# Designed miniproteins, single chains, continued (5): the designs that were tried, part 10

Each design is a single chain, and the fold is of that chain. pLDDT is the mean over its residues in the fold that is shown.

## One batch from the design tools (miniprotein)

Design m16334
Fold by ESMFold2-Fast:
Structure m16334 (fold): chain A 100 residues (1-100)
Amino acid sequence: MEEELKKKREEIEEEIRKRLKEFEEKYGEKASSELLGKHIAEVLEESVYRSLELEVEYFKETGDKSEEAKAVLKLYLSLAKARGEEEKAKEAEELLEELE
């Protein structure tokens, strides 16, 4: 379980590095500071969301009721709502209620 979680986190980190490198190679000479900043923000937001989603699945499997698990679920809930992913937001709310 923990080794599989580490591997999935490393895969997310490698995907982030790849996306940033591909953007630099494709647009580096033509990218405005605003465009570069927006792209970095989008890549980071997506990577954070995917990492939080992975943590939520791990907490579901292990039954973790720690303060860290609650914090991760609250962040995931906020991001899911912001992204309009209503079903994922509802699942996060239900998990938070189970941790009460």
Scores: mean pLDDT 72

Design m16335
Fold by ESMFold2-Fast:
Structure m16335 (fold): chain A 67 residues (1-67)
Amino acid sequence: STQLTDAEILRALADMYLGLAKVAEKQGKFEEAIKLYERAASLYRQAGDDDGAKEAEENVKKLKEKL
């Protein structure tokens, strides 16, 4: 089968937002990084990826401490 499941699509989108968030964080764009990490966390939760969601949520918490 060449078709991705809805969960696999959501995970791939979450991974994309996680990557964008890490780039924004490295650029010092903390407010933008927080929004991207929050979007990633939501998508990981929808996909049933608790580990991915936790990583994104921990980064949100860490960055909010810098604001």
Scores: mean pLDDT 86

Design m16336
Fold by ESMFold2-Fast:
Structure m16336 (fold): chain A 71 residues (1-71)
Amino acid sequence: MKEKLIEAIAKRLRDVLGVSEEDVEKFREAMKNGDFEKAKEILVEALRKLGYPEKVAEQIADYVIKILEEQ
């Protein structure tokens, strides 16, 4: 079940937010390993590269990680 949620989130990060396939892959790997700290770092960096302000990137990353942690 968790793996399906990780894949769904990864697809939305690519398709909706425009995160690169490389960054989506790194995020997927970190999430599957239970490394939420690394997953957050990857998301923040990816979103900042897309032009999101640092504070907004952190808020988006925190929200995504929180959803996945609750599962």
Scores: mean pLDDT 79

Design m16337
Fold by ESMFold2-Fast:
Structure m16337 (fold): chain A 97 residues (1-97)
Amino acid sequence: MSKEELQKKIKELEEEVKKLEAQVKANPDDYELLYKLGVAYFRLGDVYDQLGETDKAKEYYKKAIEYFDKAAKSDDPLIAGTSAVLRGVSSLLLKKL
């Protein structure tokens, strides 16, 4: 992926995060929204890692972990299970940086 494509992806993900943050603020116990916000932060961490922006990548992986930990408290085993897996992946990627 080109640097220009990665920068475009960041802009798209930042807009998605902004919308999801507003939705989570309105509904803080909506586990699906917490999961979606965790995924958006994880994707931002991945894109910044691909750009070599290590500090930004670390910041977003940490935020992803926070929201996946919240979403893992869901009574829905699909949301809880996928959140736990992505939390583990985020933690491993953070430790490599």
Scores: mean pLDDT 89

Design m16338
Fold by ESMFold2-Fast:
Structure m16338 (fold): chain A 88 residues (1-88)
Amino acid sequence: GSNLFKKPSEEERKKLIEAVKAMKELLGDDVPASTLAAITLLMVGEFLEGNLEKAIETAIDYVKELAERGVISPEKAEEFIKKLEEIK
């Protein structure tokens, strides 16, 4: 068995990179750089704990909150969530 901490696969690392790229491309002009950095750190933290799915779900929940607060459009939120679900 693996250690208490699951080592991420190369495929899982590529998926995380794709999710971060999608976040920058879709949200980069609409949210402060500090906000993008904060969610990226949360995603990386969850990923390093061995759960890519939870990392992606964390990003989805955050994007939903941004849309409800009027920080991003519902259309941008839907596009981002769709891309994250495709990467998952």
Scores: mean pLDDT 74

Design m16339
Fold by ESMFold2-Fast:
Structure m16339 (fold): chain A 85 residues (1-85)
Amino acid sequence: SIEEELEALEKEAEAVIAAFPSLSVEEVNQRMIELARRASKLMEQARRDVEEGKISEQQLRQIQARISDMQVALDLARTANALAS
């Protein structure tokens, strides 16, 4: 389900943040690109699910907010790690 995919994406983002000090710049960039691609695909699916009546507009807004929060957390953590290194 979209909820399971979103939870998996959030957990992967947390794992990526925790791993930043141990990853190369190239590995960080690859993980960030993969997460962004998955988030984009998930948003496309969420919009279709609203059109099909599978989720509400309110649920779509919650998904958008969670993805936005995840992206902010990743950017802040990447910046903090770069400054600490």
Scores: mean pLDDT 84

Design m16340
Fold by ESMFold2-Fast:
Structure m16340 (fold): chain A 109 residues (1-109)
Amino acid sequence: MMKEVLEKLKELLEEIRELVSKALKYAESDPEKAIEYLEKAKEKAEEMLDLIKKAGLPQELIDLVEEILESLERMIEGIEKKDVTLIVGSAIRIIGLLLELERLLEELE
């Protein structure tokens, strides 16, 4: 049970990382496509949040995923406003939060 949950969370984490990377690639050339990738990343983060809550995992993981969701929304706003500082800042924040989440998940194995 726990092993399967941790593996699924790691899969979702990697999917979010890939989607954010794709969004950065398309942010200037195809902002609508970049936003679509970030909306998919939000769906994956929401799935991750639901899984963490159902599995009774620590509040620190819930807090990190909620911060990821907020940062994804800020990155979408940055793309809509063509605010490069907001886009890059939000992406760096998301990457940092994902790295912290990955580290905590490794400690649970």
Scores: mean pLDDT 88

Design m16341
Fold by ESMFold2-Fast:
Structure m16341 (fold): chain A 58 residues (1-58)
Amino acid sequence: MSEDELIEQGFLEVVQLLQQGKLEEAREKIRELKERFPDDPLVKELEAIVETAEKKAA
């Protein structure tokens, strides 16, 4: 897969995990994406979404 394909796949996986309420897994996936693509706007948006979901669960 290209870099863009990996980011898109990661995006879909995080969204799916959030829909299932798997916040810990979603956080871990975001951490992996952020390590590989720290400056990607989609990764930053996903990080914000996960943070918001965690606040609602707490």
Scores: mean pLDDT 76

Design m16342
Fold by ESMFold2-Fast:
Structure m16342 (fold): chain A 62 residues (1-62)
Amino acid sequence: SMATLEAAKEELRRWTREHAEEVRADTRVGMEKVLEVLRRYNLPDSYLGDLLQTVADTLAEV
């Protein structure tokens, strides 16, 4: 659902702000978190790109 996707994106935005340096140092850290969020929120794999873009956009802001 859209509400579930927005909740997942908001968690990724908050997490990325707190872990920006770790994500910049190792892209695997960001990927692991995105895959964890995708699984925990039971989102389809088709949303992987949207969640990765959310992390990338948040990194550009911090």
Scores: mean pLDDT 87

Design m16343
Fold by ESMFold2-Fast:
Structure m16343 (fold): chain A 44 residues (1-44)
Amino acid sequence: EGKELVDEEIERRRAALAAAPSVSPEILNYFDELEKKAREGAEK
């Protein structure tokens, strides 16, 4: 379930960005930072 939760959350964020490409840059940066940290956490 841990992996399922991560996959679901990442996919959800990607879908939101795709649906609303005109989102404020601050929000886009926030999502990018969170996703990057999640990926690096798994690599570490």
Scores: mean pLDDT 68

Design m16344
Fold by ESMFold2-Fast:
Structure m16344 (fold): chain A 85 residues (1-85)
Amino acid sequence: MKELEKLTEEAIKAIEEGDFDKASKLLEELAKLAVREGKYDLLRESVRRVGKKLRELGYDVSDEDAEEAAERAAELAKKKEEAEK
């Protein structure tokens, strides 16, 4: 959905601006929306993009850390979907 893409871009922009509070809230909304719509691959991709941006800005976040965070988020979202159905 375009809403997931928009939330991802807004979170990345907030990180670029140094507004980590706003970025955190946008990522929470993105995760909730992804779970509701079953878009786990998009959630995983969004978390990876955020991690890559943090690394580009000089934060000590590895690609491996971002991949692991995305994997955990996707697994939690899948468990919620299975319990709901």
Scores: mean pLDDT 71

Design m16346
Fold by ESMFold2-Fast:
Structure m16346 (fold): chain A 55 residues (1-55)
Amino acid sequence: SVIEEVAMHDTGLSREEMREIARAVREGDEERLRELAEKYGLSVESLRSIGEALL
């Protein structure tokens, strides 16, 4: 989708990594979101916004 393409371009994340973020947001897995935020150098709030846009 256009939203996935924009987010991948802005963050440098792959489509598979974007899907992991969307899954963590959907499941409310706050620990996973924190881990992904640390891994990618993003805030949890940014990842939540990206994941919500993908749902």
Scores: mean pLDDT 73

Design m16347
Fold by ESMFold2-Fast:
Structure m16347 (fold): chain A 72 residues (1-72)
Amino acid sequence: DESLKELEEKVKEGEKLIEEGKKNKDPELVKEGLKKLKEVKEILERIGAPKEVLEKLEKLIKEGEEVLKELE
């Protein structure tokens, strides 16, 4: 499967999509960013990533979900 470096890049891409969606009030971009973060979290959980890494992703997902609620 994908390397850890590629997973880090996907997390950054997801964060950027959520940020742009919030800035532009575009719920579609926020949903795309959240989908990427959730997919990365699932992979990291499968490979037994450290709790610190998973906790960081959970925070990002929660923040994105709050943004989405405000826009919808």
Scores: mean pLDDT 81

Design m16348
Fold by ESMFold2-Fast:
Structure m16348 (fold): chain A 68 residues (1-68)
Amino acid sequence: MNLSLGDLIKEVKELGKELGLSDEELQERVQELARKYVKEKGLSEDEAVYEAVKELLEELKEEKKKKE
């Protein structure tokens, strides 16, 4: 599913708020994941950010399921 980066960021912020995470904590997690994608997988900066936000969204969805 090809969601826009803006749509992914919106969902991450909404789920993060439900889980008690600040926007700063979410941004730090995105930056760490994006840096890993650039370094380990050789992705461009734009693609690394997109994949990082997508991965964080899936992680937050799993965290929400485990708390229910």
Scores: mean pLDDT 79

Design m16349
Fold by ESMFold2-Fast:
Structure m16349 (fold): chain A 74 residues (1-74)
Amino acid sequence: EEGEKLVEDALYRLGVAAGGPENPTSEEQRKEALELGRRKVAEMAGDGTRGSWLLAGAPQEEADAAGQRVRDAV
């Protein structure tokens, strides 16, 4: 499906940028790139959530907790 293809492509490209294999030929190498991309998305989503909560005036502890919950959910 269109959405699945876009998500996988984005995760793959992000994983490559994060130091994964640029042109994986094996299933294992492809999974490595996707895993790195997924971890990077989780990190960015968590940081973005934390930043948004801080901008909304939330205490640092609550903003940190919200960011961690998002990282754990991705």
Scores: mean pLDDT 73

Design m16350
Fold by ESMFold2-Fast:
Structure m16350 (fold): chain A 73 residues (1-73)
Amino acid sequence: ELPLGIQILKVLRDAGRPLTASEIAEKLGVSQSAASKALKVLLAGGLVEKKKSGKTTLYSITAQGAAVLDALE
């Protein structure tokens, strides 16, 4: 199976919209803690970006993250 970080990038690409860590965790069947930890690594690598909207933190895939997924096909 694909590493969790790559699964997160696929979920974000396929959604075509910003998602919360909770939404990502629900889609992948993992804990919010696991999703948040993986998202921190992806943020450090520039593969996702985060935006705060009110009390909600949203994540979206970057051009770099999309390029990583393209390289896997």
Scores: mean pLDDT 84

Design m16351
Fold by ESMFold2-Fast:
Structure m16351 (fold): chain A 91 residues (1-91)
Amino acid sequence: GAPARLTVSPAEATVKVGEPVTLTVTNNGPVAVDVTVYLDGEQVATATVAPGASASFTITPTEAGTYEVTAVGTTAGGAQDAASSTITVTA
């Protein structure tokens, strides 16, 4: 089957509490992927991303800490890929 190929940008960011961070998920594969976005394991967004297209989402942290954002994509054929970004939030 056709592969899933995802990239998340930026791969890492450092922001202050209350500062918005925009993350972009890009589908570098030949087929559409259904993407679920997780923040520390909790589902926060879903999108269907066409071949060569991108979807963007914005996170505004309310507490200092280190957050992992993971985008998981699945194709209609069942192929999967995951890409992650690390957000460090300072007070």
Scores: mean pLDDT 84

Design m16352
Fold by ESMFold2-Fast:
Structure m16352 (fold): chain A 90 residues (1-90)
Amino acid sequence: SNMKKAEELRKKAEELEEEATKLGREAAETGDLEKLIKALELAIEALRLLKEAISLSMEGEEKEEILAKLEEQIKRLEEKREELEEKLEE
């Protein structure tokens, strides 16, 4: 069912967000830009999975508001990833 698929997507999103948080902390401690880029990639994927889960499991005005906020967060993280990728190539 769509609700079961949404549950599985939320679980995967939570796991990816936990991995992103750990990797982001390690990157901050070491100054490792490659690790920071990987942390952002994991965080972006987590938000994409969460967006899909919300699309499958919610309806109405609340759904539209949450999806818009998630899309804005994804865009901000993608822009940050691109900035860091440019710095890594210097």
Scores: mean pLDDT 87

Design m16353
Fold by ESMFold2-Fast:
Structure m16353 (fold): chain A 88 residues (1-88)
Amino acid sequence: GKEYYLKQLKELEERIKKDPDDVDALMERAILLALLGKYEEARKLLEKALEIAGEDNPVVLFLLASVYRLQGKEEEAEKLLKKAAELE
């Protein structure tokens, strides 16, 4: 339930406080925030993950595109998906 996601968010926040460059923790927290409908907060975390991992990380780009699509920003999502697909 929602309470479970809130507990996981808190654990991920503590993990990020100990290691602010933990890209996996930033991505996991963003996914949970998106599941809770907090798309703007999820996007900000994924933008930070891109800054740390590099703009060429296809997983982070895919997650950003997914959040944009959930916000109804389909053109922005398509641009990110194209960028991710061009990375090999």
Scores: mean pLDDT 82

Design m16354
Fold by ESMFold2-Fast:
Structure m16354 (fold): chain A 57 residues (1-57)
Amino acid sequence: SSRQEQIEKIIREVRELIEKGDYEGAVKLYEEARKQGLISTELTRLGGEAQRKLRER
C-alpha cells in the first residue's frame, strides 16, 4: 500500500540521518511521520534512539 511505502521510505531516511549523527533531523522526521499517522515498531524504535542520543549531548 502507499502508506506502507511511505513508512519504509521514512525508516530509510531516519536511519540514514542517525548514521550521519544528525539526531535533530532524525527526531524531526520521526515526529512529522507520527503526526501524519505513519506508525511502525521499527520507526518508533529509531525515533526513540535518536531522541535518546540527542538528550545525551
Scores: mean pLDDT 84

Design m16355
Fold by ESMFold2-Fast:
Structure m16355 (fold): chain A 66 residues (1-66)
Amino acid sequence: SREAEARDWLRARVEEEIARLGVTLSPEQRAQVEELIDEAARASAAGDHERAGDLGAELFELIRQA
């Protein structure tokens, strides 16, 4: 499905950024990251590219601030 493809793609990008930054996410941050991945993937699958983009930006900002 488009949602599953978007989720897999986002998760791969998230894992790459976490590895690049060498950050360790708290359980709370990990829960927020998973929630944002799910919401962004759902928005993307629904064709809401503006919402998907906003959620993606929030997701990567959260990781960079970890």
Scores: mean pLDDT 85

Design m16356
Fold by ESMFold2-Fast:
Structure m16356 (fold): chain A 76 residues (1-76)
Amino acid sequence: MKVVIEIEGEASAEAVREVGRELGVPVEIREGEKTRGVLEAEVENLEEAQEFAAKATRLVEEKLGEVEVRFTLEEL
């Protein structure tokens, strides 16, 4: 299955790239009035998806601060 994390806010592109590096996944970044980042990870099961989401949430809070975050699971 696939976990998609969408981030949007006042965070810098470099900070979003750092989150991707810590998670070991590629990051697609679009810069405009707000920084928009998309992280995608392939996981084998729901437990790995939850662990990935928890780790991503902690890193986002630590590195990016006040941003909007959306989590999507593709194939449960």
Scores: mean pLDDT 79

Design m16357
Fold by ESMFold2-Fast:
Structure m16357 (fold): chain A 68 residues (1-68)
Amino acid sequence: MEELKKRLKELLDEAEELVKAGKMSAEQFMEIVDLAEKAEEALKAGDLETAEKYIEEIERLIREVKEK
């Protein structure tokens, strides 16, 4: 649980830096924020599998932004 919370926070920090660098749009950032909220809800419910899926989706979106 704590590891997933830490990972989620680091991904949000990375997304914010990509917005500041002009590599991520506000719309893309909002999509990541929505996924992060769903991941946090899953963690709060103790559904680690669902939380991990949302975190993996955030990681995928960040990779896509970095690659174009």
Scores: mean pLDDT 82

Design m16358
Fold by ESMFold2-Fast:
Structure m16358 (fold): chain A 70 residues (1-70)
Amino acid sequence: MRDEILRKLSEAVSLALTDLEEAQKKAREALELAKRGGAPEELIEKLEEAAKAKNAEELREKLVEAVEAL
């Protein structure tokens, strides 16, 4: 579970500046995995913030915070 979430977050960070829509999709997939797996509330909150990000810089910042919460 954690390794799959980390992989999706790493992909999202890499894509955030070049493909915002795909990065947001990866962030939402990570959020879904975290919720299903009973991840810590802190991680879920950071992933929800990332999923709501409206620009690449905000998305990248929130994704990094989510990785740190893992």
Scores: mean pLDDT 78

Design m16359
Fold by ESMFold2-Fast:
Structure m16359 (fold): chain A 66 residues (1-66)
Amino acid sequence: MVYKVTYHGPVEGFIGLILRLIGDPRLEVEVIGERTLKVTFHGSEEEQKRFIDELKADPRVEVEEL
């Protein structure tokens, strides 16, 4: 599955998000905008749902399925 992830906060928070995501071997992360990432998930549907729930726990993070 492929997701568009947008961060609505300061650049330091966006960098922290990038570093957290690139550390996950299930993810391919591409920076496609100033505060926007393209994330490809390689894992089970259950792991994917958990991952999305964890991202959405931060109110500054917006996630859209592509």
Scores: mean pLDDT 83

Design m16360
Fold by ESMFold2-Fast:
Structure m16360 (fold): chain A 95 residues (1-95)
Amino acid sequence: DQSHLQEAVRLFIEAKKIKEEDLPEVAKKAGISEKDLTGLLRGESNLSPENAIKLAKFLLETAPEEIADEIKELLAKQAKETKNEEVKKSLEELL
């Protein structure tokens, strides 16, 4: 389950006032596909371990100061609930 990662992305989109038409650029900057990003946002699919780590790193590096702590808390919750050991370790190392 990547519900906390999904929530972190939604918070980022709202804080930066990103429109649906701008999601391809966000996905490109994060290093993932638009299909992967939109699938996660719709709750239709989970990201691969590699893409989950890329997106988390992007959020931590680019989040506005006003939401930076909330993004970190959501990613910490995602790390604790993640069953994939590689994703868990990588997220914990980023935090």
Scores: mean pLDDT 83

Design m16361
Fold by ESMFold2-Fast:
Structure m16361 (fold): chain A 86 residues (1-86)
Amino acid sequence: MTVKLVLKGASVGDKIRAIGIGVEAELRGGKSTVSQQGDTLTVVIEGASPEIVEEALRFAEELERAGAKVTKKEEGDTLIITVDKG
């Protein structure tokens, strides 16, 4: 499956963690693409294993508990997780 992490207003630490999830996915044979436009960081992970999906969901839940607004959306084989910390 594909996981798309969209972080708005995230800290440098949050961005490093999101990029790290993408790097871990690549080490497992997936593909990660990172882009930043303004205050929005997007990490797209193609070929995400169940473990990477769980890690992304856990990361989003940690940010939600810290006060971020989190939305989760499934579009076909893509899980889109949007985190808004602004």
Scores: mean pLDDT 85

Design m16362
Fold by ESMFold2-Fast:
Structure m16362 (fold): chain A 68 residues (1-68)
Amino acid sequence: GAHQILLELQSELSSDPNYEATLVGDDELVVTNKGGTTKLIGLALRLMGEYPNLTVTLVGDELVVSAK
């Protein structure tokens, strides 16, 4: 399910010290990167291709990933 995908993404991204990935409630993953929004745009494009059932939105300097 989408919740399991968000948990797996949090684990994957948190293994890279340039990423910070935090679960907010049960349905949102908030991601930041030390390289700034350009790195988050690259991640957003990857996630939209791999997970079509996730909503991926840039909000300021954060990437918000949630279940549709």
Scores: mean pLDDT 82

Design m16363
Fold by ESMFold2-Fast:
Structure m16363 (fold): chain A 55 residues (1-55)
Amino acid sequence: SEVHRRVAMHDLGLSEEQLELAERMIAEGASAREIAEALGISVKQARGLKRALLA
């Protein structure tokens, strides 16, 4: 998961703080739409991020 986490950070231009927020939201059952809105990314990017962080 660490490798996938770092790749997602690089590909989406996310900070460590934004990744920590995404990880918290995923743990709380947040949808891809909610994550996209919180991080300022697209829903498609949020779906990819959820997949990467769960790998």
Scores: mean pLDDT 78

Design m16364
Fold by ESMFold2-Fast:
Structure m16364 (fold): chain A 82 residues (1-82)
Amino acid sequence: MDEEMRRIERGVEKGILRSRLSKSVPKVPRSIIDKVAEEYVRAKEEGNEEEVKKLKELIEQAEKLAKEGDHDKAVKLLEEAA
């Protein structure tokens, strides 16, 4: 039961992040968004706070680049995280 609850929570968090990225970085391929969301949830599950922080910073930087119209740089940045 505890393990199943954690699995559901991970799925919800991954879904929220994918939804957020689909709106904030609309030119980034879905496959890259899916991989980034998977890596983020995995790092959080492993308790790797440094990796979680790194991925958050990369996501925020990619979102900023996309907002500024620099979609190619946003794609490259998230590909490195995937």
Scores: mean pLDDT 79

Design m16365
Fold by ESMFold2-Fast:
Structure m16365 (fold): chain A 78 residues (1-78)
Amino acid sequence: MVEELLERLREATERGDEEAAKEAMDELVEAAESLSPEEQVRAALELVRASEGGSRETTLHAVGAALRLIGIAEDQRL
């Protein structure tokens, strides 16, 4: 599921479809909430990479989504 969402994000980013990219990021964050902390950090890094070459709006949304996943992962470690 997460890998499928990452591929969908890459395709949306390559097409310049900002709405599809943002939707894929939001779905990815939701899906990753059930993963281990280490998998959540990995998903955050892969999400940022999949958004490379996108618009400023897409990049800012990706950074926000990644920070949210890292925060969830850190909370679960404690």
Scores: mean pLDDT 81

Design m16366
Fold by ESMFold2-Fast:
Structure m16366 (fold): chain A 69 residues (1-69)
Amino acid sequence: MKEELEKKIKFLEDQVKQATDIYKRLEENYKKAKEEDPEKAKTYQSLIDEVRKFIDNLKKELEELKKKL
């Protein structure tokens, strides 16, 4: 059980890192699109909001799992 929880925590930490990297790429794309294509910038803004929500959910799950250790 404890080993299973530690593996799950590690997996979620890796997921947070990957999602954060995606978030940074979307922010860069948003900045570029904001100058060249306002409609495309709106699409990137929506994606940024979704990724941010996903990261927040992953962090909440991580905190709950850490409490069980």
Scores: mean pLDDT 82

Design m16367
Fold by ESMFold2-Fast:
Structure m16367 (fold): chain A 64 residues (1-64)
Amino acid sequence: MTLVAETSLNEVQRRALEADLREAFPEAEVRVEGNRITVVTPSEEVARRIREVLERAGARVREV
């Protein structure tokens, strides 16, 4: 499962969100690329939970 999130968050907010995701979902691979956050996980349940966190933060999330 691969999720791509596009966000209008500033650098500090993106770094905080990245840290929170790594803390809550250590099994997921989280990468930040400019205004995009890419998450790779083998678990559909983990992907769903990560999507909810990203959407609550105001990001637009797409499954790839």
Scores: mean pLDDT 80

Design m16368
Fold by ESMFold2-Fast:
Structure m16368 (fold): chain A 66 residues (1-66)
Amino acid sequence: SEIVEKVKEELKKHAEKLKEDGVSKEAIKEVAKKGIEGYKREYNLSEEQVEKLLKEVLEYIEKLYE
């Protein structure tokens, strides 16, 4: 989905910014989860789209801290 890819990139960009600002990995994950909840409401995302975003964004955040 084009919408899912767009919100995924926005969430990744925000996570990178929070890391630059010294926010902890666990706090960034919580912000990402809340962001996904917001996007679910805004774009009426399906459960499958939400699961995909959670998996891919949280995996990306883990990789930022390798």
Scores: mean pLDDT 86

Design m16369
Fold by ESMFold2-Fast:
Structure m16369 (fold): chain A 68 residues (1-68)
Amino acid sequence: EEERLERLREALAAVPGIGERTAESIVDMVRRHGAAATIEQLDLAAAVSTGETKEAYERAAEVVRELA
């Protein structure tokens, strides 16, 4: 599990517009609330965002679905 969460953090930090701090926050959400709840939060963030920020959250949700 921990190795998967570290890989998830690296993959999220590589998403344009996410950055290291946001990646750590997303991984922390997965640890505390699980992948499904984290994906719901990212989908909500994407729905209220526009342009590159929307794309970043959509990509982050895909990464969580794939790796978590």
Scores: mean pLDDT 81

Design m16370
Fold by ESMFold2-Fast:
Structure m16370 (fold): chain A 68 residues (1-68)
Amino acid sequence: MLSEEERERIAREIAERTGVSVNVALGVVRLLEAGFSREQVVQYAVRHGGLSRERAERLVELAEELLR
């Protein structure tokens, strides 16, 4: 389990690289930590981030890389 500080640091990195809000990035990180499927997390980013599916998939891929 990540600390809240580490989670916020990862979320800021995602936000800077993808242009999404830190809150959306933080939501993606938390869902991946909770064991949600990639598809469920992509749907979250589309619905709450206002992203196209392609951009949401890239965001989730980046988040997975940063969490490994």
Scores: mean pLDDT 83

